# Designs tried in a protein design run: designed miniproteins, single chains, continued (3). Part 104

Each design is a single chain, and the fold is of that chain. pLDDT is the mean over its residues in the fold that is shown.

## One batch from the design tools (miniprotein)

Design m11613
Fold by ESMFold2-Fast:
Structure m11613 (fold): chain A 75 residues (1-75)
Amino acid sequence: MLTRDELRKLAETAVKVASLEPDNKALHTRLEDLINKAALGEISKEQAIEQLREIAKEAGPKTREILEETVKELS
């Protein structure tokens, strides 16, 4: 399971992404789903990192940098 501090980092990442891409509701939903699954212990830390990497591949440059930084903080 992710720690409370790691879950907080994921939540902060989602807020930053929402601020940069306010109209990208699909991205917001994907990040919220990831955070909820992680908080409920339905996915491991490694699975959360892999899902963040997949989202980053499809993201714009600024969002990708934020997601990659979050991956580093969780790794």
Scores: mean pLDDT 83

Design m11614
Fold by ESMFold2-Fast:
Structure m11614 (fold): chain A 94 residues (1-94)
Amino acid sequence: MEEEIKKRLEEFKQLKEDAEKNGDVDAYVRLAEYYTKLAIFYLLTGDLEKAKEWAEKAIRYAQKALELDPSNERARQVLETAQRILEAIEELKK
């Protein structure tokens, strides 16, 4: 369990560094996918504020990927998923 957490944290740090250093489409898509998974995790555990924060980050990185490659299907799918998560969070706050 502790080793798995450390491995995921290192993978996230590397992905963020690659995205910030190179700014390539794949790095932005992978980072957006990672933030989408975090948003889902916090939504399922009832932390709506963190779920919203991670969903908004996923949207931003998916948009950056689409700015570089407007035809990127993975970026579009991640953007749609993150937007639906954000909508679900806003409905739950009503």
Scores: mean pLDDT 78

Design m11615
Fold by ESMFold2-Fast:
Structure m11615 (fold): chain A 80 residues (1-80)
Amino acid sequence: TAGEMALGSLVRDLAEEGLTLSQAQKEELIRLAVEVGGLSRERAEALLKQTDRGTRPLSDEEFAALKERLRAALERLTAS
């Protein structure tokens, strides 16, 4: 789905940079993917598992920017 493509691309970028997400950050991205992107919770969780290999946590500023990037991408792809 379009939402899976948006989240999958974001997760790939994070994994390539060796970045990891806190459980709270994962939950915020899952919520956006479900509410805006139309993904199932289970599918969003499965995609985010790629970040479990990361060792560098995101700062609050980096996460805020990333969250808005995902929101914008999901809104564009799901607009009727």
Scores: mean pLDDT 79

Design m11616
Fold by ESMFold2-Fast:
Structure m11616 (fold): chain A 75 residues (1-75)
Amino acid sequence: SAEAEEEIRHMIENIRLQLDNIRRMKEEGAPESEIQHQQTGLGQHLDLLEQRIARFDASPELRAEADELRAEWEA
């Protein structure tokens, strides 16, 4: 549904912002424990995003964006 795709797009936007925040924290020398906590939480959000994409059979475009975010998180 359009509503489900809008929700998925919002999740993608939030995950991108969180990835940028983690990158900034690393560059600013934030405590390792704080960075690890944020990375763990982001991994859980990526799992939920991937589950929603599969459940709603979301567009290949949204799946590709999620795959890119996962790859960036794993790097």
Scores: mean pLDDT 88

Design m11617
Fold by ESMFold2-Fast:
Structure m11617 (fold): chain A 88 residues (1-88)
Amino acid sequence: SAMDEFLDRMVDLEAEVEAGKLSTDEAIARLLELAREAQELGLDSIADVLRKTADFLADPSASENQKRLFTGSAIGLIEMRLSVEKRS
């Protein structure tokens, strides 16, 4: 399903961020792409979280390590919320 494909892309992004395979700019681009996909699926609250995460990554006062940790945490939270909604 489109929802399962979206979740798979979220998992892939989390793995790439944790492995240090993405630059900050690449991570921002991926988050904004996923936010657009989430909005198209009617997941407005999730799209908002993804955009706010991208905004945080664009903050020059945060360290690269803080940005990676924050992105991973945000993705994990979104995946957890989507999994709970499927069961409810």
Scores: mean pLDDT 76

Design m11618
Fold by ESMFold2-Fast:
Structure m11618 (fold): chain A 100 residues (1-100)
Amino acid sequence: EETERKRQVAEEAAQRMLDAAEKYANDIVKEDPSKKEAADGMLKLTKRGAELFVEKADDPEAVRRIAEETAGGVINLDPRGKPLAEEILRIADEALERMA
């Protein structure tokens, strides 16, 4: 059913965002251990964003805004978060297309 499909797509996207955050945060800390606090912040922001993404799965404008705010927050913590921010936006765009 359409409603179930949208929720499933949002849950898959949320998990991809969390997986990306873990990967990029670990890479950042491995390259520069002094960035651990920023990397931890990126993980927390992405986790909150992912939760809201699933919660708002039936509202495309809210989903887009959540992705943009999460990506912006990640970059604001440290420029090394740019690849994660770009991946979050890419995952969100793909999910929104599948929900349409």
Scores: mean pLDDT 86

Design m11619
Fold by ESMFold2-Fast:
Structure m11619 (fold): chain A 63 residues (1-63)
Amino acid sequence: MASEASLVMLEIFEKYKDQIPREKLSKVLMTAYLTSREKGLSVDELEQALKKSVEELIEELKK
């Protein structure tokens, strides 16, 4: 039942779980997933959006 989008989300979660609180990371991933489905984004577009959002959260947490 895992889509390619779900695999990308899992990969991003595994990469950043040590840098971002689990609750915040899960929320960002869920929001991006829902938005990607509503807009019909490709897996590549979803991955780029997720990475950008996660990097912005990491920078915000460092402030």
Scores: mean pLDDT 75

Design m11620
Fold by ESMFold2-Fast:
Structure m11620 (fold): chain A 91 residues (1-91)
Amino acid sequence: SPLEEIVREVLERHGIHLSDEQIREIARIVDDHLDFEGLDAKPENLRKRLESRGIHLPMSTVSAILEAGKEYYRRNNIPVGMEWIKEALEK
């Protein structure tokens, strides 16, 4: 998925090597986090979600992943959080 590619690129840029399964899991957690909190999603809350699944990353890496994910969703007009409900009501 595009989000898996974003996670992979950020991890490589930060010198972090994880398995494809871990990258897929991180991308899934990031997708869920953006869907729940929207484009104002907090990196501290994402870190807590990752840690609850046994994934421990530096805050700088978590922040970079979240910002790249937000930018991808924004550029592709993908509704997240409460924006899904608002868009559904406008149609």
Scores: mean pLDDT 79

Design m11621
Fold by ESMFold2-Fast:
Structure m11621 (fold): chain A 109 residues (1-109)
Amino acid sequence: SRLEELARRFKENSSIAELILLTSGSDPETARLLRAVAEMIRRGVPYEEIARLLKENATLEQLEAMMEHAIANKDEKTLEVLKELIRLLREEDPEAAEKLEAKLKELEA
């Protein structure tokens, strides 16, 4: 949602625009989201900005799948982005935030 507006808003940050384009494909999947996040991290995009884009563009099921993959591959940077996402969700959707936090704790145990 609002991908056009996000692309315009972040036009000076090509990494954010690129993430929007990568996730707007006809077949968005967990691997594509993980690649987009990794590329944004590589380019130095702040974790909070990446987390905000994921919150607006990824489903809860996709976020859980990304979390499982990041833990399995010891991808600490993607996990930090997902933790920022949980922090942002606590303000807007506490129930979704609690589900993701519980899943993270389960996977780290």
Scores: mean pLDDT 71

Design m11622
Fold by ESMFold2-Fast:
Structure m11622 (fold): chain A 60 residues (1-60)
Amino acid sequence: SLVEIAQNLLDEIKSLSSDPDLLAHAQDDLETVRTSTDTEKQIGAILSIIGIKEDIILSK
């Protein structure tokens, strides 16, 4: 499910970074995936989480 994909991405972000601002942003996006009934909004939130993960990796 989209929620499982978003949760796995958040768990990966938590393993890569302890930055509270990035974690809060990723958690807000996960909440959007969980609460939205609109697939486009859910996909947008997942892409946002992916972008956060990529930014963390590229900052190394």
Scores: mean pLDDT 84

Design m11623
Fold by ESMFold2-Fast:
Structure m11623 (fold): chain A 88 residues (1-88)
Amino acid sequence: AVERAEELYRRGVNLFNETALLVGQGRLTPRQARDRILESMRLLEEAARLYEAAGDRDSAERARRQLDRIRALSQPALALAEEAERAE
């Protein structure tokens, strides 16, 4: 239970950090960046849920704070991807 939550937390954080670096290098489209960011958020939400189910409330809170941070930092990238979809 906790081991799975830790795996998902690590994967979510690493995916977001890699995505931020690739965006900074101009190596991802807005849509590709959005898809990776949404997957990062999904992984962190699942990690928080599993930590809470295991009774590890401190780790669940840490995962939720990280999720909130990623949401806030990602607003410009998500807006660009939404505009690209509307252009279809």
Scores: mean pLDDT 84

Design m11624
Fold by ESMFold2-Fast:
Structure m11624 (fold): chain A 64 residues (1-64)
Amino acid sequence: KRELLQQTAIALANGDKERARRLLEEAGVDVGEMEPDIDTATDPTTPLPVRNEAIRRVGEAVLS
């Protein structure tokens, strides 16, 4: 799970939504519930603190 967490965070930081979705599915997370946070985390117009908070929420879902 920790390696999936790191890979998911990197994918989101790089704007790679497809990779992030695959990693979440592999972690057993409901991707549909995470779509708003994936969109926020990968949106370059969103302020960095808000994007980081979205990445954190996705990470918590991976660790659950």
Scores: mean pLDDT 80

Design m11625
Fold by ESMFold2-Fast:
Structure m11625 (fold): chain A 55 residues (1-55)
Amino acid sequence: AEDARAQALIDNAKKALEELGAEVKGITVRRERDPVNGAERFSLLVKAELKKELK
């Protein structure tokens, strides 16, 4: 229950990249919080390679 949203973002990113024929090499999730509104902001850094042999 601590970070289900981060896990969902990672899972969705993997699926989208695999549909493009890419191999995911690394995923980093970064959270930021607005000091006034307390709103959460997500940054997702994905490293992926396109596999030429898939086409």
Scores: mean pLDDT 69

Design m11626
Fold by ESMFold2-Fast:
Structure m11626 (fold): chain A 69 residues (1-69)
Amino acid sequence: SPREVAIQRAKQLLEEAIENDWSLEEVQKKLEEMKEQLVTEHGLPESEVQAMTDSLLRTWEGLRAERER
């Protein structure tokens, strides 16, 4: 389903961001690319995808803060 694709892409993006130590700018760029693809290609509601990408960014920021502590 489109939601399962979104969840899988979100997990992959988070794993790559952590493993490759991506900057905030790189993560934001990748999240915007994912958002555009999920809305345009998979027809997910824009509000749902925005909430997902916002949540993913907050999760990544939290994990990064813990590593820098």
Scores: mean pLDDT 80

Design m11627
Fold by ESMFold2-Fast:
Structure m11627 (fold): chain A 60 residues (1-60)
Amino acid sequence: SLETAARALLTLLAAGFTAAQITRFMTEQDYPVALPVAERLVALAARGPLSLAEVRELLA
């Protein structure tokens, strides 16, 4: 589930989803992500593309 969630997050980040949109979508997928975690992911993705490993570390 962690890898599936990380792959989904990478897709949402690449598509330009906001932190609020990511939090809502992930909750609907039964993998809730706290808003501050989503905000950090969006900020990091804005500086350059994230790897799957980086997203997994931020979710753990």
Scores: mean pLDDT 82

Design m11628
Fold by ESMFold2-Fast:
Structure m11628 (fold): chain A 67 residues (1-67)
Amino acid sequence: GKEEAIELLERARELAYRGDPEGAAREIEKAKPYVPEELAENAVKAARISPASALAAAHELIEYLKS
């Protein structure tokens, strides 16, 4: 559910902090069923650009889920 999605996205943030944007993108991809498809696809693409972009993408999805 929503809490599981937040756990996946917090893991994505941790991977981004460690400089693993591909790992972050994989965890964001697992959260796809819990967010709008377009938002999830954009976040996965953003995550693959850089660790900073991955961190921002995961954060935006967490804030969306908490709203």
Scores: mean pLDDT 85

Design m11629
Fold by ESMFold2-Fast:
Formats: sequence, structure tokens, C-alpha cells
Structure m11629 (fold): chain A 90 residues (1-90)
Amino acid sequence: KKDELIKRLKEALDRLAEATTWEEMNQALQEVIKTLKELSDLGLISPIKATAYAMRALAIGEARLLGDVTPEQAREDAEAIYEDVKKDVE
């Protein structure tokens, strides 16, 4: 399940960065948050770490909805979250 959750997290983060509508952005963000909670519930990351990663993902979503960041910047930030989570759980 660990590898499945990590794969799901990457897919959700990729969708978050690539989203072009409010609905797509919100759906992707909710999947990121849900997957981070599942990783925390399994003891693979601490609740504090899961919250910190969720806040970073929320910031990307909010900045995209406000037009404050480009899709390229959002992708770089999303990839950073993925790599940090992968390092913590592996």
C-alpha cells in the first residue's frame, strides 16, 4: 500500500500543477491532502509532516487560483513536495 500511496500522491500533485480550472485544482488538492492523511494514518510520516506538506500543496493551489504563479512554477513546487515525501517514507 505504501508504494501505491506514493504513486497516488505523485499523480495528484501532477494534476494539481497541470489544473486549468478551479474545479480541477480543488479536486487535485483534495486528493493530495487525502493521500497525505492516509500516509500519516499508516505511520509512514508524522502528522506534523503531513500537515506541513498539505499546507505547501494548499499554497500552490491558492496561488494558481489567484493567478500568482505559472503552471511551470506550480510543477516545480509540486515536484519538491513529492520528492520530500518520498524521502521521508523510504
Scores: mean pLDDT 82

Design m11630
Fold by ESMFold2-Fast:
Structure m11630 (fold): chain A 100 residues (1-100)
Amino acid sequence: SPEEEELNKLLEEIERVLDELLKYLSEETAERLRNEMEELIELLKNEKDKKFATDVASKVLLILKIALEKAKNASEESRERIAEELLETLKEIIEELKKH
């Protein structure tokens, strides 16, 4: 459907931005972020309310793009802090998706 095509394009862009962001992080932090994102992507794919899923995916993409731009200009210590803040935000979004 057109709604599923829009969601799939957003999820593909999310994966591209995520892969770029992970290059700026330690291996351990990158693995934690990848695992959290894999759970989030699976929940979005299985969400029956495609409008809600698309709205959440758009928000996640924006959050990841902001995190990536911050990480590019940050020290190693600041990158790890950015990743921890991102992980907390993603966990909140996952809980919202599970309750919807």
Scores: mean pLDDT 89

Design m11631
Fold by ESMFold2-Fast:
Parts: sequence; C-alpha cells; structure tokens
Structure m11631 (fold): chain A 66 residues (1-66)
Amino acid sequence: MPLSPAQRAALELLAEKGLMTRAQIMRETGASSATVTALVRAGLVGVVPGPRDLLALTPAGLEALA
C-alpha cells in the first residue's frame, strides 16, 4: 500500500522513539486517529498490551520506510 505523508511521518517517529501512545503520535505528526488505526490494521504498527496500550513499529512497518 502507498504511504501518505502522515503515515510515513508516524512510522518514522515510532522508529526513532520506540514506544508511543496514539495521542502522542497524533500530536507530533498531525495524523488523525483514523490514520493510526489504518497503520495498525495494515500490520505496520503493533499494539503492545498493557495499562497504556503503547504502539510500536513492526518489521513490516520498518520495511515500508525503505
């Protein structure tokens, strides 16, 4: 799937910072909640189970940045 500029920015930010919440990604990149949800559904971003439901870059997400 082609990445939008907002999707690419979200993946690059996760590659730099490791773990972030959905709200942090949206604030830092300007991406919408729908954009973050699309990245999770595409398997480019994974949800880390826990009290804060942190998001992390997947290997597929890293490959999409290449």
Scores: mean pLDDT 79

Design m11632
Fold by ESMFold2-Fast:
Structure m11632 (fold): chain A 63 residues (1-63)
Amino acid sequence: SPAEREAQRRAAMVRTVRDLAKEWGASESLVNETVQAIEDGAEPEEIQALFARLREDIERRRG
């Protein structure tokens, strides 16, 4: 069903966020905020903004 595909997509996104956090040591608060937004079914634009913030946080940590 569409709902099942949506749930699977959200689970994949959450896994990706957690994998990036483990690899790069992104901010725990930002990771939790991003995971919560994905699980709550936030709009794609909001999720993209959170991913951009995660990328910026990772880049800042890398120098």
Scores: mean pLDDT 80

Design m11633
Fold by ESMFold2-Fast:
Structure m11633 (fold): chain A 80 residues (1-80)
Amino acid sequence: MENLKKAEEYEKKADEFEKNGDYVRAAILYSKSAKYYEEAGDFQKAAENYRKAADVLEKMGHTEGAEAFRQNAEEAEKKA
């Protein structure tokens, strides 16, 4: 239960930072949210948050970091 609550909290904060154009903090918080969703067994939401982290990194021109998070999303999707 605690891991799901933490995942949801980090996801909401990440969404707010993304809307405000703070892509660095958004990417960090999306990746934290994804890890907590994985620990909770919600691999579908973990994959979604890894892809959101990848998307904000790509908007910043960090292609290599975006690819790494897309790989994390694919691994999570295989477990869903």
Scores: mean pLDDT 85

Design m11634
Fold by ESMFold2-Fast:
Structure m11634 (fold): chain A 69 residues (1-69)
Amino acid sequence: EKEELLEKARELFGEAMSHAAVALGYYTKAVASKDDPEEAQKYLDMGDEHGRRADELEAEANKLFEEAK
């Protein structure tokens, strides 16, 4: 059923976009914390984790979009 695949793909893509936005927020905090290397590294690590999750969710969404074609 292509409609179900498209709905799930849109949901996963939305989650990926949300995680990407959170990652950008953490990278911004890391830049703002440049005078505190420990806090900056903490925010970089958090940003990297959310960025990784965004990439994984985007890949799964793209897979479902291709299956729906």
Scores: mean pLDDT 85

Design m11635
Fold by ESMFold2-Fast:
Structure m11635 (fold): chain A 101 residues (1-101)
Amino acid sequence: AAAREEREREALRRVEEGLALGRELVAEKSDEVEVLRELVRREYETNPALALAAMKELLERGEEPPIPLDEAELEELEARAEEERALADAAARRELARAEA
């Protein structure tokens, strides 16, 4: 239980840090495509959900992703993104429940 709650809190913190970085890059008035590429480069290991979202947006725009992933590596990133989002959501719900108690 304790170890799981620790992982959930870390996942939430990483998601929040990734979102803050994304806002900072946008505030610098960087080209949107370069912002997406930097999000992939910086968040690939630490925030897979944000990195995956940025990669999908680049592919939708016909832009080349900064990290060339094969099909298996992309599936692994998607699995990691799903796990991190689930952990972050669990941590957010737990914090909300504690604040309301």
Scores: mean pLDDT 71

Design m11636
Fold by ESMFold2-Fast:
Structure m11636 (fold): chain A 92 residues (1-92)
Amino acid sequence: MVEKLLEENIKDEKQRRLMLGVLKEFPELEKAAIEQDESLVSDETAKRAETVASIAMFLVLGEEEKAEEVAKEKKASEEEIELARKFAEEAK
């Protein structure tokens, strides 16, 4: 289900794997993406998912310094940074 939506909107395979990992980790976000309804995601879940996805995206691109800047800007926890590193590694 969500895999097809990602294939249609994200052409880069690594970015698709990254987003799939994020969606599976946050069930509210996966449901919202399938239904195309943002109201299904709490503000807390949306902020956490955005933080993790942003950091992981730069890590996948090999931009470690930019990933660190984003983590500081969004005040990411060590748990969020570790989760982002996990998704980036799985996407490679």
Scores: mean pLDDT 75

Design m11637
Fold by ESMFold2-Fast:
Structure m11637 (fold): chain A 61 residues (1-61)
Amino acid sequence: DFEKIAEEVAKKLGLSKETVKKILTLAVEEQLSAKEVAKKLGVSEKTVKRVLREATRIYAE
């Protein structure tokens, strides 16, 4: 469940659920690079990469 994954990632990284949902949508559904997602949302590229890494770990379970 996308909503549940976004909530778990947000809680673990101390981010808002809305920010995590936007990062996942742009990176996974629109296939934008971490750099492009960071620029579009005004967050650091490091933050985008952390969100994607954590979401991938949850999806692998």
Scores: mean pLDDT 81

Design m11638
Fold by ESMFold2-Fast:
Structure m11638 (fold): chain A 94 residues (1-94)
Amino acid sequence: MSITEELIEEAFKELKKLFPEEEDEIEKFRKQVLEMVKEMEKRGVPESVIARMALGLIARFALELAEKKKDEEKKKQALEIYRKMAERLQEMIA
């Protein structure tokens, strides 16, 4: 598994913990993100660009789920997950 795929899988694990009721929707979105990553890799897009784009999409999705739930605390937790993943990306890719 690439560094990008590892980060994506970790982000989705945290998302499923935060929104266990939305597991099916999260899983469907995870599959779509991984397919996009594979297509970008085929087109020669740099891994750091792909990883940042994927994390941005995951963050947007998490915020939309939190808004749907009308839960400000879960919205804060979703932003924190994104922040942690972005920091980890910088450490892993250098």
Scores: mean pLDDT 78

Design m11639
Fold by ESMFold2-Fast:
Structure m11639 (fold): chain A 69 residues (1-69)
Amino acid sequence: AAAVVGAPSLEAAQRMADEALKTPGAKRVLGVGGFPGGAVVEADSIESARKATEAALKAPGVTHAQAAE
């Protein structure tokens, strides 16, 4: 499972990934990139991915976030 976040810049995407990693069950950042910015954070389960997504959405500058299995 993964949390996917979209941000207006690579710098914002990196900050969102760092916040998502603080969630229990979040394992690591799989990638940061895209245009204008995005990040993918690996999680142990879809439930952990959803919690990581909620944590990312609390930070300023997030354009979208979603959990994927």
Scores: mean pLDDT 72

Design m11640
Fold by ESMFold2-Fast:
Structure m11640 (fold): chain A 81 residues (1-81)
Amino acid sequence: MDERLRESQEGLRLAEELLEIERKYGREVAQRRLFELVERYAKEGRFYAASQLLSEAVRRGLLDPEQAREVARLFQKAVKE
């Protein structure tokens, strides 16, 4: 499987998991988990998974667009040489 495709699919799956966490434990718990996952993936160089996860979180209302932009800026800074 292509690495980029695999990372994108992983991000989608995690977004679904986070929605289930939000349903059971609340939005704040789900958002905290989201930030932990994005930070971990950025540090590991898995930027496509992190990007897909952020996009899905915004689309599904788990994350506010403003919060997503802040996280995305930090993630982009990590990618830049």
Scores: mean pLDDT 73

Design m11641
Fold by ESMFold2-Fast:
Structure m11641 (fold): chain A 92 residues (1-92)
Amino acid sequence: MEVLRPADPELLKEAVEALRELTRAVDARDVEAAREAAERLVEIAKKLPSEVSKSMVLISLASLATVARQRGDEEIAKVLEEAAKKVAEILS
């Protein structure tokens, strides 16, 4: 069995802050803020130690994309879907 490295508490804080920032941007319908927060989450996903934590980022991006689409915020939905694709590629 491989030795799993413990999650870096600072990296987890960065992920939580980026998710909070992204959720706020989606609620505010701020395309630029959503893009910046989504790009930050993709970079954090590359550094996360486990496929489980990477998958949680992917699920969060996909869920927010669905919310944005249901609201008619097509541009925000596209930004989130593109970020989700990048995280999915990291998992492959």
Scores: mean pLDDT 80

Design m11642
Fold by ESMFold2-Fast:
Structure m11642 (fold): chain A 65 residues (1-65)
Amino acid sequence: SAAEELRRQALELVWNSKTLDSTGKYRLIQALSDPELFARLSADARDARDLVRRVGAAVGVPYTD
C-alpha cells in the first residue's frame, strides 16, 4: 500500500541518517512504528522526508537531513 511504502521510505531515511545519533534513530523508529501516530502525521506529510521531520517535531528529535 502507499502507506506501507511511505513508512518504509521514512524508516530508510532514519536508518541512513548521518546526523541522528543512536537514541534519536531509536525514538524515530519507535514513533514511526506507532500506528496511531503514523496515521495522524502521515495524513499531512508531502513525502517521506517531510514525515520524518513531522514525527521528529512531535517526539522532540530534530531531523535536519
Scores: mean pLDDT 85

Design m11643
Fold by ESMFold2-Fast:
Structure m11643 (fold): chain A 79 residues (1-79)
Amino acid sequence: MEEEIKKKEEEERKKRFLDRQASVLIHVYLVAGKRDEAEKLRAEYEKNKDDIEKMQKVIDEAWKSLSEEEKRYAEELLK
């Protein structure tokens, strides 16, 4: 049971970090005037909120779509 608890805690930590990344990336898109990208990220993330692997893919695609300046800004917001 200790392994089950650790796995659940790990998944909850990953989900919290993905949720934080989604919020930051949406904010960065909106600040950059990329409203369509922000709306698409919101919709895809909400659609996949029960699947950590799919949420990760959505977040990874969003990061790849950012310019170097937008990535730096997002990284600063994430600490």
Scores: mean pLDDT 80

Design m11644
Fold by ESMFold2-Fast:
Structure m11644 (fold): chain A 65 residues (1-65)
Amino acid sequence: EEARKEALKHVEEARRYLEEIAALGDPSSPEAQRLGQRAGDHLLKAREYFEKAGVPREEFPELEV
């Protein structure tokens, strides 16, 4: 299902941004804050795509922020 695959891509992108924040070694930096906003945007998109795909709420246990 395309919507479900799109949701998973956004989850992976969010995790990538979180990994970049960890790699910076300074989570309070302006760059880390920017990456955090990007990660949050991707998580929001992932949730919307999961809802479009009809995925049950229990299928995205790690999307709660």
Scores: mean pLDDT 73

Design m11645
Fold by ESMFold2-Fast:
Structure m11645 (fold): chain A 67 residues (1-67)
Amino acid sequence: MVTKEDVIEAARELLPPEVAERVAEAVRAGDYARAMRIVGDALLAGQISEEQAARLLRMIREAEAAE
């Protein structure tokens, strides 16, 4: 099962620190739609690869589904 903590850890590994903390805040608040938008914006800005973004988006969706 993917947890909020798993998503936060992956975001910190894959995203710039400032962007990772925005994802962490959104996930902790249960705002998964916002977390997904932040990842999408990072992909468009070239801060994360397509493969890395796909991984993070899958983890965010799995964490949401587990609640």
Scores: mean pLDDT 85

Design m11646
Fold by ESMFold2-Fast:
Structure m11646 (fold): chain A 95 residues (1-95)
Amino acid sequence: SSSLKEEARKALEEAEKRLLEAAELLHQDINKGNELMRETVEEVERVAKKVGEELAEKVTQLVEDGAVGALALSEDVERAKERVREMIKKAKELL
């Protein structure tokens, strides 16, 4: 439904904010950054599953790719943030 897709879009907007915060935290405290990223991915999967399983798999994978990319770029906060924004943008385009 259109309302469930709107909820998923809002979840992705919140996920972007949380993953950007996590990218900054990874530079200072890698364990806290990792925890925030994991919780963010789990929340996106939970909301996206309400829209549909196939869509949830694709959206969750893109958000995970953003989180993993940020972890790999933990020494470069700006590049980590760009990776997050890129993957969230792609996830939103699926909705």
Scores: mean pLDDT 84

Design m11647
Fold by ESMFold2-Fast:
Structure m11647 (fold): chain A 79 residues (1-79)
Amino acid sequence: MEEKKKLIEEAIDLLAEAARQSKDFDTQVKLTLAIMQAALYLKAGKPEEAAEFLRKQIDSLDLPEEVRKKLYELIEKAL
């Protein structure tokens, strides 16, 4: 359980960094909403639900390829 939580926390950190690096307001908003929802799942003790949510959201997010690949790696390990 704790290991899955740590993986999702790392995924949230990557999304937060991507939001900080983005100069597009729409992308920043989408990333921030994804971060907030994932954090709410973690607070509820549902890291697997957070992972499933993020997996579905990644394809709709404007992310650099390297960040996208790392996110998929973290999410697959958390599922």
Scores: mean pLDDT 81

Design m11648
Fold by ESMFold2-Fast:
Structure m11648 (fold): chain A 71 residues (1-71)
Amino acid sequence: LPPLLELVRAAIREATGLELSDEQVLTLLQMVGRGASDREIAERLGVSVATARRLKAAVREAVARYEALAA
């Protein structure tokens, strides 16, 4: 099964068209994991709140898919 970071990166590119660095992906994953708001994610990554919402949804979906595949 593909590693979590590969799934997250793919989901982000599909949902937003953004190519985030490994550091940005890890930051986003940590922020989503701690329950950061769309605004906090938008400010940290320099994107719109709408884009931050799509990024958060993409991360949550990728994590859920990864956990389902690992079960």
Scores: mean pLDDT 81

